# Designed miniproteins, single chains, continued (3), part 11

Each design is a single chain, and the fold is of that chain. pLDDT is the mean over its residues in the fold that is shown.

## One batch from the design tools (miniprotein)

Design m8374
Fold by ESMFold2-Fast:
Structure m8374 (fold): chain A 100 residues (1-100)
Amino acid sequence: SMEEILEEVRKQLESAFALLDEMLAAHPDRRATVAHAWRQLVLRELEETFARNPDPEVRRAIAEVVIEGLRRYQARHADDPAAVAAAEEVIAHVRELLER
């Protein structure tokens, strides 16, 4: 069901945020490199998720959940340019995926 898909997406997104926070804390001198690697992993997972969900309504709902989560993450990390930039790039890619 759509609710089950959205709940799985929310859980995956929270895991991805926890991973980014952990990686940035572990490598404070390599923040841009870490953020880039994280972004590439998240983009791959998103492309696979959208490929598995061809229904336009489900795709829009997934995009809304992802973008909302990323905006909340940016608000919590407003003082970290690398984290904010990585999230913004993912938001841009999600919007592009909806247009395909």
Scores: mean pLDDT 86

Design m8375
Fold by ESMFold2-Fast:
Structure m8375 (fold): chain A 62 residues (1-62)
Amino acid sequence: HMEELEKAFEELKKNKSVDAVLEFARKYVGVTDEGLEAIRRAIEAGLPVDDILKGLYAAAKQ
């Protein structure tokens, strides 16, 4: 499980598309549809994707 999470996060760091970020949040964090919309809007508003990814990775490890 942890090895799969780490590999998925490494791939996400190479491809930071909005769709890839949302797929990671859905699969590894269990974010709701409303939460996924909030993440998409944050990225569209220019929030740093790297900060969002760090938060998602920390949440996925819990």
Scores: mean pLDDT 79

Design m8376
Fold by ESMFold2-Fast:
Structure m8376 (fold): chain A 68 residues (1-68)
Amino acid sequence: SEVFERIKKKLIELGLSEEKAREIAEEVMSVDPYQAGNVAFEKLLEEGLSREKAMEAGLFVQDLMLSS
């Protein structure tokens, strides 16, 4: 889906490998849309990215999921 591909692309831009970005994008798409941003944030922190990058990912996902 277009939403899945946009999330995956953003995660790669932030420094994740394609495999990890796909994995996290799948998880983000499987949860409640209101939790999707939080999941992205937590997963990027677990992968060792900075809080700033994790927050950027979380906000991007939240905006995308809420605005359709």
Scores: mean pLDDT 85

Design m8377
Fold by ESMFold2-Fast:
Structure m8377 (fold): chain A 80 residues (1-80)
Amino acid sequence: NAREEGLKHLLRGVKAYQEGNYEEAVKHFERAAEAFEQAGDLPGLTLAYRLLSDAYEKLGDTEKANEWRRKAEEAERQAA
């Protein structure tokens, strides 16, 4: 299901991030966010957005990092 696909991509993204492959991490975290949004999993979506922000910071893309951080903050407010 969509939530399971989100978790699979989240785990793959975390592995890529730990290996220093931030471009691959971004791709997996984007797919995780899409899947969690489809599933209505706000906690999962918030986590994926935070990880996207972190990965973009590692890539030096401050603008994208800030965009995803704001999305995470908004999703976190909705989940609380």
Scores: mean pLDDT 87

Design m8378
Fold by ESMFold2-Fast:
Formats: sequence, structure tokens, C-alpha cells
Structure m8378 (fold): chain A 73 residues (1-73)
Amino acid sequence: SALEREIRAGVLEIAAGVLLLVADIYEKKGKLELAEKLRKAAEEIRRAVEAGDLERAEELFKEAMEWDKKLEE
């Protein structure tokens, strides 16, 4: 449904915003390369949402979360 797609798009826009906040934290911790990768991922997610490619946006977010998970250990 159109409503379901709008909700998915809104959630992905929030997810992109969260990645930008996480990037700022990593930049303050001196992890500049990871911060840049997260900012680039957020930009690509937003572009995919604008293009209507929600599956691509979801995959990009999943990939970005894997980078964060590997660095918490």
C-alpha cells in the first residue's frame, strides 16, 4: 500500500539521521574513516529513498549497521 511505503520511507529517513549522529560520535573519538563512511551511507540511503528504491535503502542501512557492530567489540 502507499501508506506502507510512506512509513518505510519515513523510517529510513530517521535511520539516515541516526547514522549521521553516530558519525559525529566516531569523529569525536578520532575514527574519521568510519565517520566518513557512515555519512556517505546516510547520503546514499536518502538518495535511494528519493528514487523510490526502498529495498536499496534498507540494504545500505543494514551494511552500515554491520560496520558499527564490528567496532563495538
Scores: mean pLDDT 81

Design m8379
Fold by ESMFold2-Fast:
Structure m8379 (fold): chain A 68 residues (1-68)
Amino acid sequence: SEAEQEEAARRAAEELLRRAEEELKARRPDWETLSREERARLLLEIARSRDPSLTDEEVEETLASLLA
């Protein structure tokens, strides 16, 4: 179903962002000093570079979660 596909895609996006966070920490030792907004934007950029199949909807939902 569409809901099952959305759930699978969302889990994949969450996993990509988790990996992107680890990459951000490794590349940017000052990552903790970045604003929440700046950190979220960088995480999404890294995640998209690793998986360009991420939909705008998945990106927006995950960004909202990261900024909350």
Scores: mean pLDDT 71

Design m8381
Fold by ESMFold2-Fast:
Structure m8381 (fold): chain A 74 residues (1-74)
Amino acid sequence: SKEEERKAARLIIAANISIVAAEFYRMLGDEEGAREAVRTAIELAEQALKHATTPELKQDAENVLKRAREVLER
């Protein structure tokens, strides 16, 4: 449905914003803030996968999830 697609798209956008926030927290020396932002990004990306009904949205959500996990491991 269009509603599910919009929900997935919004969650993907929110997850990407959280990854950017994590980068800024690190620049400020706030490692705890950075870790919390990355964990939020992972949670949002996992929720996006549940609502992603198209191959494109599933791929976008998986790519964001992979990126968030990579940032967490650093």
Scores: mean pLDDT 87

Design m8382
Fold by ESMFold2-Fast:
Structure m8382 (fold): chain A 105 residues (1-105)
Amino acid sequence: SITLTQSPTSLTANEGETVTLNFTASKDVGTNMAWYKKKPGELPELLISNTSTLASGVDSRFSGSGSGTNYTLTISDLKKEDEATYFAKDTTSGNRGQGTKVTVK
C-alpha cells in the first residue's frame, strides 16, 4: 500500500496571502494526482486533476505542481471562501491524504 501524507495538517493565513499545501507519497504516483476542496456539509469539489490541470469553473488562484513523490497545491490571493479542508488523492489507487485544514483571518 502507498502512504499519502499532507503537510501541514492545519494552517491559518490572512486574506490576500499565498498559501502552499504539500503532499508526499511513500512511492512514485506519477501524474495521477488530484486536489479536492471539502467544506462541512458539502460534497468534495475537484480543484486540480493530473497534478496541474485546473478543473472547469475553478478560480485561477488555485494551481498544482509536482512529480514523483512530492506535490503542491498553491492558493494565491487567499479569500474567506477558501476556508476548507483540502485533500490530495492518487486517482490510480483512490488513496487520499489526511487533509490540510485552511483557516482564513
Scores: mean pLDDT 84

Design m8383
Fold by ESMFold2-Fast:
Structure m8383 (fold): chain A 55 residues (1-55)
Amino acid sequence: LSSIADIVKDWSDEEILEASEGILLSWNPGGFLSLSPEERKKKIEELAKKIKEAI
């Protein structure tokens, strides 16, 4: 079974945060980059938490 979850489970917390930032930048780069640094950090952490909870 080729599952994205199987790949992600081997990642460190830092790698999950970096991937979350990359995902947000890929989906809506203009909107994400217009956010304050604090808001971007919150969005990244929120997505990373959801990824960890889904695995």
Scores: mean pLDDT 74

Design m8384
Fold by ESMFold2-Fast:
Structure m8384 (fold): chain A 86 residues (1-86)
Amino acid sequence: DKELIEKEEELAELIDKALEAEEKGDLEKAIKYYEEAKRKLEELAEELKKTPLYASLSPEEQKQFDELVEGHLELLRKKIEELKKK
């Protein structure tokens, strides 16, 4: 749980750095931070799926979690692709 909180904080920090780089027009840094954020989200989701908390969820709740994570990953993929085209 504490390790998951730390990874969540790292993810938030990476998003903040990506947004700051994007606002400054540093597209290469923004892309790198968004790519790192995507990796951290993938890692966090894998770790969460291994927890007793995830195992205690109903099949419907597990599906909702999986769809929410994939939705955020897709948004990050699209943002990275858009920035790479600039």
Scores: mean pLDDT 82

Design m8385
Fold by ESMFold2-Fast:
Order: structure tokens, then C-alpha cells, then sequence
Structure m8385 (fold): chain A 81 residues (1-81)
């Protein structure tokens, strides 16, 4: 579905930004990516019955990521537009 494709694309880009950030340790990157993968799985399940609620879950997760890693905030804001 279009919502599932958008969700997967936004999380893929967020994970790429985490992997490529030199300020984060490998341990921090692994922890953040694992957390995003769990949220992605939940959002994709919700998207099967409620795409709007799934997109809200994605928005909240990206906002929390911006608060945890402020250096990524400008790039992550572009993913929420």
C-alpha cells in the first residue's frame, strides 16, 4: 500500500542517517536501529487496518529520534514533510 511504502522509505532513510553519523558509537547505532526496527514492525501491522494511525506512530518515533539525536534533526524533519 502507499502508506506501507512511505513508512518503509522513511525508516530506511532514518536508519541510513544513524549508520552514517560519525558522532554515534557502533553500540548507540545498533540500539537506535533495533528500536526503529521494532517500531517499523508495529507500524506496518497497524497500516494493514489503519494507515492514518500507522503514519502517526512513524511521526512520533521520528520526533523522539530527533530529541535523542539533535544532530539528525534537520535531515529527519525533511522525512516528516
Amino acid sequence: SPAAEEIEARFAQAKALIRENPALSEEQKEELIETLDKVLAQALEVAKTDPEAALLIVDIALQELMELVPELAPALRALRA
Scores: mean pLDDT 83

Design m8386
Fold by ESMFold2-Fast:
Structure m8386 (fold): chain A 81 residues (1-81)
Amino acid sequence: EEAEKVLEELKKKIREVSNEADRRAQQIYEQARADAAKSTPEQANELLKQADDEIQRLSTEEANENKKLYDEGKKKVEELK
């Protein structure tokens, strides 16, 4: 059934979005840690805060993208009925 294939493809896309967000978050965290280690304590705190804020933004973007994919997938399934 085509609806089942749409749902499986949706799950795959959501997994890919999650994996990409995780990779980006790790890169941001690692870079901020490296930069903080070379900075003054004040600069280090600011860099780590900025990295945390950016990771939180990526998490929000990931959630929004997953919601969009889920909504689009649901619409396609309903159109097939």
Scores: mean pLDDT 81

Design m8387
Fold by ESMFold2-Fast:
Structure m8387 (fold): chain A 69 residues (1-69)
Amino acid sequence: SLKEELEEVAEKIRAGELTAEDVERFLVRLVLEGKISPEEAEELAKRVLPHVEAGDGEAAAEELLRFAE
C-alpha cells in the first residue's frame, strides 16, 4: 500500500540512508505507478526535501508520514 511504502521510506530517511535525490526519485516512481498525482509529488517535495537537505531526518519523515493520514 502507499502508506507502507511511505513508512518504509520515512524509516530510511530517519536512518540517514536517503539523499534528497533518492527521495525525489521515490516521488517520481509513485507518480509513474499512479499512486499519487504530479501535484501531490510537488507538494510533498516542497515539504520534505528541505528537511532532508538540512540533515533533519525526523522532520522529513514526519512531513512524509503526514501525507499518509
Scores: mean pLDDT 85

Design m8388
Fold by ESMFold2-Fast:
Structure m8388 (fold): chain A 66 residues (1-66)
Amino acid sequence: MSEEELFKQAAAAILRGDYERAERIVKLLREKTGSKASVSTLLMAAALYAIANPEEVEKIEIDEEL
């Protein structure tokens, strides 16, 4: 799964109100990228993406392993 796909799935989890799942996805994204951004910063970025692109994000299927 790509870094972009993980970010979009975190946005989809936020849009659906599954904040625990969104946090798990964001933590996995940080581990894969080595990002110095906090979990809160990445969650905020994913939430902003979901608000900006609600129709696109609504169509995203979250991986069952996440």
Scores: mean pLDDT 82

Design m8389
Fold by ESMFold2-Fast:
Order: structure tokens, then C-alpha cells, then sequence
Structure m8389 (fold): chain A 65 residues (1-65)
């Protein structure tokens, strides 16, 4: 379901943000952006969701440096 995909994506983003030492403010901003992206694209394929996760993971790693 779309809700399950959103929950899974947000949980992974939160974990990666915490692993990379992001601040609470940075973490919340990224989670909000990811949630809004999925809410705007409820028909997103599993491949598109995986691509979104990869994009956010790259941003988090850069911010965590």
C-alpha cells in the first residue's frame, strides 16, 4: 500500500540520518520533504520509491560530512 511504502521510506531515511549524525532539524526537514514527495505521487512504483530513497541517502551523507 502507499501508506506502507511511505512508512518504510521514512523509517529508512530516519535511520540513515541518525547514522550520519544529522541534527534533529535536518532530520525533520528531510523526512517532511520525503513525505510530501510520496503524498504528491501516490501511484509511484516500487522502483521510483527506491530511487527516492537513494537520492535522500546521498543528500544525508553529504550533510553528515
Amino acid sequence: SAEAKKAALLARIEAIAEENGLSEEQKQAILEQAARTLDGNPDATDAQVAGLLASFEEVIKILGE
Scores: mean pLDDT 80

Design m8390
Fold by ESMFold2-Fast:
Structure m8390 (fold): chain A 62 residues (1-62)
Amino acid sequence: MKIDLSEITEEMIKEAEKYREEMKEKAKNGENLSEEEIDEYIEKTAPVSAYEAEKLKKKLEE
């Protein structure tokens, strides 16, 4: 099932954060990231990052 912006939950946000940390650790350890891994990272994190930014802005402006 495709992930829609409106379907993004806190669990998905936490997963994206863990994925970001995993990618950072791989880079820090000197492991080369494949194009496929980079594409997956963008697909997993970009919509969540956009959602997080909008959610935070809305809460701050309440």
Scores: mean pLDDT 68

Design m8391
Fold by ESMFold2-Fast:
Structure m8391 (fold): chain A 91 residues (1-91)
Amino acid sequence: ADELYKKGEEYFKKGDGGKAKELYLKALELDPDHAKAWANLGVLYFGQGKYEKALEYFEKALEIDPDLEYAKENLGKFYLLLNDDEKAKKY
C-alpha cells in the first residue's frame, strides 16, 4: 500500500493527476485505512472542481487519523477558497 501511495505522489508532482488517482485508489484497495491516500484523493478531486467528493475524502482521512495535519491544512484552505472563513478558522 505505501509503495503505491508513494508512486502516486510522484505522478501527482509531475502533474499526472489521472495516474496519481489510479495509484491512490489501488493503495486504498489494499489498505482502506490509509489516511494520507484519502487526503491526497481529496486534493485531486478539489483540483478537478469535484468539491463534494473532495470534502468527503478529507472527512474520511480525518476519521481515520484526526491528527493528520496535512488533511487539516488542506481542508482549511478548501474552506477559504469557498469563502467559508468561519469553518476555515476551525482548522
Scores: mean pLDDT 77

Design m8392
Fold by ESMFold2-Fast:
Structure m8392 (fold): chain A 65 residues (1-65)
Amino acid sequence: MEKIRELERRQAVLEAVLGIAKAGLDYSKMLGLDTSELEKFIADVEKQLGETRAKLEKLRAEYEK
């Protein structure tokens, strides 16, 4: 079950980072700043979060059988 806990911790960290990055994006847009790098970063984090969620679902299914 350690792998599940590791992925859950990774998911929590990625969700926190995504929340902070989205808040930063909104603030940057309000200030009229270039948001291209931040938008790319958010896309990368969302991709990693999706991959982590998929791995978690697969492992949970394996351990629930």
Scores: mean pLDDT 81

Design m8393
Fold by ESMFold2-Fast:
Structure m8393 (fold): chain A 80 residues (1-80)
Amino acid sequence: SPQAEQEAAVDSLLASIDALTRAVREGRLSPEELEAVRHTLELVRRLAREHFPPDQAARLEAAIDRLLAVIDEALRRLEA
């Protein structure tokens, strides 16, 4: 069903966000990769509000916001 497909898509996105958060914390991304990911996540966060049910959108937005904070911290350290 479309509902089940949407739920599976959200779960996949959350798993990807978790994996990416670990990679950022471990210093595995270049500054250019961090900026590209940051830009993409800001776009995905906006799109989530428009296209997902409120509960799923909130879960995605919370996970994205946590990852964006980790990226911003990594970028600040690299700009020194």
Scores: mean pLDDT 84

Design m8394
Fold by ESMFold2-Fast:
Structure m8394 (fold): chain A 77 residues (1-77)
Amino acid sequence: SEALYTALQLGGEGVKAYEEGDYETAAKKFEEAARLFESLGLRRLAADMYEDAAKAYEKAGDKEKAEEFRRRAEELR
């Protein structure tokens, strides 16, 4: 699936941005990957990406977004 490949690439881009300290970019990439995994019915992968997005948003200082995506990850587990 092209969408599955895109989600995996976005997840990898998120990891790279996080390692480089670009937490805002990392959070957005993880969020996009999560939404794609969710649309594909890959619930566990979507939950993992939403957790990574929440951690990245927390590091970026966006506590509200971090709480939102942490909750969404819990709903999918």
Scores: mean pLDDT 90

Design m8395
Fold by ESMFold2-Fast:
Structure m8395 (fold): chain A 69 residues (1-69)
Amino acid sequence: SEARKLILRAIALELRAIGLELDAEKLERLAEETGDERLREEAERLRREAEELRRRARELYEEADKLLE
């Protein structure tokens, strides 16, 4: 089923996004403790990347939904 393949891809993207969000949270905490601006900038980059992955996952779910009618 093509819908199943799209759903599995969407889930994979969401799991990757969760991983990036957890890494960003760790960097944000470390940036607060050390005052290192580079860690804060890296955390913001990871947050933006995670948001893009979640957007792509949503698009795949919508495509799968259309195939399921």
Scores: mean pLDDT 89

Design m8396
Fold by ESMFold2-Fast:
Order: structure tokens, then C-alpha cells, then sequence
Structure m8396 (fold): chain A 100 residues (1-100)
């Protein structure tokens, strides 16, 4: 099974906070998304992770202090999903690449 993690946008909420929107597409299940959210919050306790079903069924909205690099969060997501047996591809929109 495979999953593509798309960084759809990164928004500066304020001087100290980013909002990162991820779309998880492919063979991922709701149970795996819920497990990912739980492990993300455990690993990065200052980060808030919410599902954004208005944007899409597998869209996550992540609120990140600027002290936590977005790349570390993406690397954690990749490793988590690979440990679950997924082939993982990470991509970003041109706008989002500026923050990576």
C-alpha cells in the first residue's frame, strides 16, 4: 500500500505560529490517520492536529510553533507511515515549498 502526503499550504497565523495543511491520499485508512494524530501529539506536545473534513476526507490541519521545524514533523509522519507498511511520498505545492 502507498500514501502521498501533500503539503497543501503553510500559513503564518502570527509571529510565532504556522498552520500547515496536509492532504493524505492513497491507501490510508481512518484508523491509521487517527493513530498518526495520536502519535504526532505525543511526539510534539506543543503541536495541535485536527482533521479538516471541509477541505477533504483525509486533510489534517496542524498548528505548529515556529520553534518546531515543519521538516521534523514531515519526517516523523514519513517514518510513522513507513513503519505501518506504507510506501510514502511527500510532495508540496509551490507556495508551501517556501516553508520547507
Amino acid sequence: PKVTVTVVKVKEVDEHTLEVVLDLSGDITDEQIDALIKELQKKFPLVTVERDKERGPNVLRITVPRSVPVKEILDFIKEFLRKQGYEVEVTATEEAKKYL
Scores: mean pLDDT 86

Design m8397
Fold by ESMFold2-Fast:
Structure m8397 (fold): chain A 80 residues (1-80)
Amino acid sequence: MSEAERLAQQLIDVRNQALGKAPGAPTPGYGGYVEATQALLRGLGFTDVPVDGVLDEKTREAVAKVSDEDIAAYAERLTG
């Protein structure tokens, strides 16, 4: 697995944990996962999303528009 593929999977897992979708997630909506997801969304161009660890309407709306392919492309840019 490439560095970009590993980062993409990590970011996808963090997003899924923030949304309570990951099996065995320790705390659905945990602030650290939400904050990491918000940072990812800002990196993807959702600049209106705050990085405060709060799962607000802007964060939920932005995450719903982000595909796994968008996250993979972002990971490629970070590891390039």
Scores: mean pLDDT 73

Design m8398
Fold by ESMFold2-Fast:
Structure m8398 (fold): chain A 75 residues (1-75)
Amino acid sequence: SHMAALAAERERLAEQFYENIVKNLAKLLGISEEEVRKLLKEGKAFDPQGIKYTEEKLRKLAEAAADGVLAARAA
């Protein structure tokens, strides 16, 4: 049960971090969060400097952030 609870909390935190990344990217690009999600899914999300963002890369960053929070809580 503890491992299942930890996995659920990790998923919850990762989704929250991903949603925050999408929100910040939407502000940076001057478009809606839904348009950002569409562009990420289609591999068409670029910032003003031409850096490409992908859903996979941003979800991995969100997972790493969630892992960092859980590690800090366990310390």
Scores: mean pLDDT 84

Design m8399
Fold by ESMFold2-Fast:
Structure m8399 (fold): chain A 85 residues (1-85)
Amino acid sequence: SEAEELIEKAKEALKKKDYKTAAYLAVEALQAATREKDREAVERAVEVLEEVIKKYLEETGDEKTAEAMRKLLEIMREEAEKAIE
């Protein structure tokens, strides 16, 4: 699926420590999973985004950005769940 392809690309960016690209691709994966109405793919995209936030925080120490990203992810997950029916 489009979501699964985007998830794999996000993981590759994460391995390269390209957190901006990883975050972008993971958000796109979450949106694709929502359009596909695939709850499992939504969960996988959320897991990747959580890993991106964790790695970003470990590497940068930027607590404010990490907290903002976590809150945004929570909102995005809730909206995805509502959109799936």
Scores: mean pLDDT 84

Design m8400
Fold by ESMFold2-Fast:
Structure m8400 (fold): chain A 70 residues (1-70)
Amino acid sequence: SILEDVEKSIKSELEEVEEEQKTLSKEEFKENLRHRINILRDVAKKTKDEKIKKLLEELIKKLEERLEKI
């Protein structure tokens, strides 16, 4: 299922973000997180599947909340 593949990809993205937060400098992490958010916003804007779009928007929100707490 495309939805299950997207959900698995989102979990992998969040795990990668947690690893980057531990390994990168604060400034490098902020830059990487901003870049990731921008890419995801572009993908969400172009996505026609409402369920996938909602999952991407939820991921973007989680990443934005993480960026604000740095």
Scores: mean pLDDT 84

Design m8401
Fold by ESMFold2-Fast:
Structure m8401 (fold): chain A 61 residues (1-61)
Amino acid sequence: MSVADVALQYAEKQIKKLNLKPTPEQLAALWRVVRDVDRNRASVAEALARIDAWLKEMQAA
């Protein structure tokens, strides 16, 4: 399983847990984060931190 796969599964679990309804723009931002962590060979900890930041921005909206 790649770091991108781990990040995506984590995001999906958090979206379901928090009952979030992402907009198309918010989903595009998530896909960009996933692509960036994959391209940059980021650690799992870095990937999850970026997903947590995206989730906080969604909840603030």
Scores: mean pLDDT 79

Design m8402
Fold by ESMFold2-Fast:
Structure m8402 (fold): chain A 58 residues (1-58)
Amino acid sequence: MSAEELAEKVKEIALSNDVETAKKKAAEIVESVKSELTPDQGDAVSAAALQALDERAK
């Protein structure tokens, strides 16, 4: 799975779940694939997830 595909899935999870559940699921997904991603890709996915959650929380 590409970093962009992973970021899109994390955003979808953030938008379709409550903020608390979305944070937990996003963190689990990022952690599970972090060893397969470069640091730059991992940071991009984490940033996208946090940004989607911040927009949801507002």
Scores: mean pLDDT 68

Design m8403
Fold by ESMFold2-Fast:
Structure m8403 (fold): chain A 67 residues (1-67)
Amino acid sequence: SLLETLSEEQQKVVLYSALGILEAAISFTEELIERAKKEGADEAKIKELEKELEDLKKQKKELEERL
């Protein structure tokens, strides 16, 4: 895998960078849900965003377990 070809320091940079991207994606998706609710968006669209948020939070937990 890509991580196996990197030094320990480079592996940490990749993992922390990925964590930062996931945190940004989570924050952005939470903001989208709030805006959708304020704008009276369809419940189906809100549920899609909430599912995406749960998937992102799961990915973050899995990544944090590797750190």
Scores: mean pLDDT 83

Design m8405
Fold by ESMFold2-Fast:
Structure m8405 (fold): chain A 64 residues (1-64)
Amino acid sequence: MLDELFRKFDKDGDGTLDAEELGELLRSLGFNPSDEFVQRLVRDADGDGDGTVDFDTFRNILSG
């Protein structure tokens, strides 16, 4: 379910979501985050500094 949703918004198929893709996913779940909020979530979750979140990090965002 969450893995399927993640893959649906992973447009590049690289196993990560950028801020734009994460924002679209959250909106599809009925949330309306600001672009600044989504960018901050990605930065806080992205330990490697590449501007993306992997599946484990994505699950933690939804579980927090």
Scores: mean pLDDT 74

Design m8406
Fold by ESMFold2-Fast:
Parts: structure tokens; sequence; C-alpha cells
Structure m8406 (fold): chain A 65 residues (1-65)
């Protein structure tokens, strides 16, 4: 499986499990996370996703919608 696609899937699951409304997209060679709200749950889920991205050497971009 492509590393970017795998991270997108895992990131989507992290937000879904946390009950956080977010879109996760692959843009070029990076992952873009679009959050609709800023909450403690969103920040915690995002921190887990950031850690995974860093471990895989994948660039992560975060946008608040």
Amino acid sequence: MDELEELKYKASLEFLSAGVAARVEVVGDRIVVRLKEESPEAREALARVEKLAKEKGIELEVELE
C-alpha cells in the first residue's frame, strides 16, 4: 500500500474514533487535514496523526475550515 494512502486511512480513523469532523486528503507528496472545529479531542487526534506523519517522513499540512 502507498505510504501516503496508508497514513490518510489511519488519520481518517483517528479523527472518526475521536468523533472529530475532519477531511484528510493526499495532495502531491503530503497529507492535508481540514478541521471544521478546534477542540481538545481534535488536538489530541491531530497530535497522534502528526506523530505518525513524522515517523513516516510525510509532510502534514493542517487547515481550519
Scores: mean pLDDT 81

Design m8407
Fold by ESMFold2-Fast:
Structure m8407 (fold): chain A 58 residues (1-58)
Amino acid sequence: MKRAIAKRNIPAFLPETLELEKGDEVEILERLNDDWYRVRNLKTGKEGWVDAAYLEEV
């Protein structure tokens, strides 16, 4: 599936990473590997890299 939900609040700790709030729905744009996904926050339209462990795919 190309959609996921943030399992917890995620702060932006690098310029390339995306800040997410728990429950935010994202679109998975790219999978670098099993650990890192590039996603778009559907609420804000912002894109960035997120640790896949913080996402639940739907």
Scores: mean pLDDT 78

Design m8408
Fold by ESMFold2-Fast:
Structure m8408 (fold): chain A 56 residues (1-56)
Amino acid sequence: MTPEQLRAVLGTLAGALVGSGLPSDAARLAQLREIAERAEGDVERALALFREWLAG
């Protein structure tokens, strides 16, 4: 997956969750958006942050 595609996927997931309006998932939406922003197209960084998010 290219860095651009990875960022788009993470952004789409965050956007889809926001669109769903799940109140209890507000923190998870913020975390996913942070991952997308922190990654800034860096695939390795995005994967590391995403794995940590899933583990935590």
Scores: mean pLDDT 62

Design m8409
Fold by ESMFold2-Fast:
Structure m8409 (fold): chain A 55 residues (1-55)
Amino acid sequence: SARLEEALRRVHQAAQERGIDAARRTLAELVRELDLSPEEAQLLEDYLAALAAIA
């Protein structure tokens, strides 16, 4: 969905520029701002966890 794509873009940018903890804070804001479902939020959390594990 367009909302999930926008959320992924912003979370990815935050992770690259400010790190994983900042990206998690950005995700929490986006859940409210874009009305993300719990399932959509979990996909982005899983993405950030995977990114942290390989760094």
Scores: mean pLDDT 83

Design m8410
Fold by ESMFold2-Fast:
Structure m8410 (fold): chain A 55 residues (1-55)
Amino acid sequence: MSEEERERYIAAAKTLVEAGFSEEQARALLLAQAPHLSEEEAREIAREGAKLAGR
């Protein structure tokens, strides 16, 4: 995926975590919306999003 696409997914993961979803739930939701992501990529994106959410 492009760096721009990655940044958009990280922003989405951050928003989900800020809305009260866990890192694990954000990862699952990302995979449901973007099935072209690998489980490893989705996990890393969800972790970065959660970190940015300040949790």
Scores: mean pLDDT 80

Design m8411
Fold by ESMFold2-Fast:
Structure m8411 (fold): chain A 66 residues (1-66)
Amino acid sequence: KKKIALVRAETEEEAREAAEKVKEKYGADEGIAVVGVSDEEMRELARKIHELTGAEVILARASDIL
């Protein structure tokens, strides 16, 4: 099973910290932080990544990780 953790961040600084921590927290193979998007846009992005890659996608907010 391939796991990708997606974390929504408000700033680039949050994104850097959250990407590493979300990977560890959820035991994901990859951690990806996205800045400047809404929760709705994050859900759409997760859906597309799952459809294109077959990976299990976990959604988090930087505030829940940091």
Scores: mean pLDDT 79

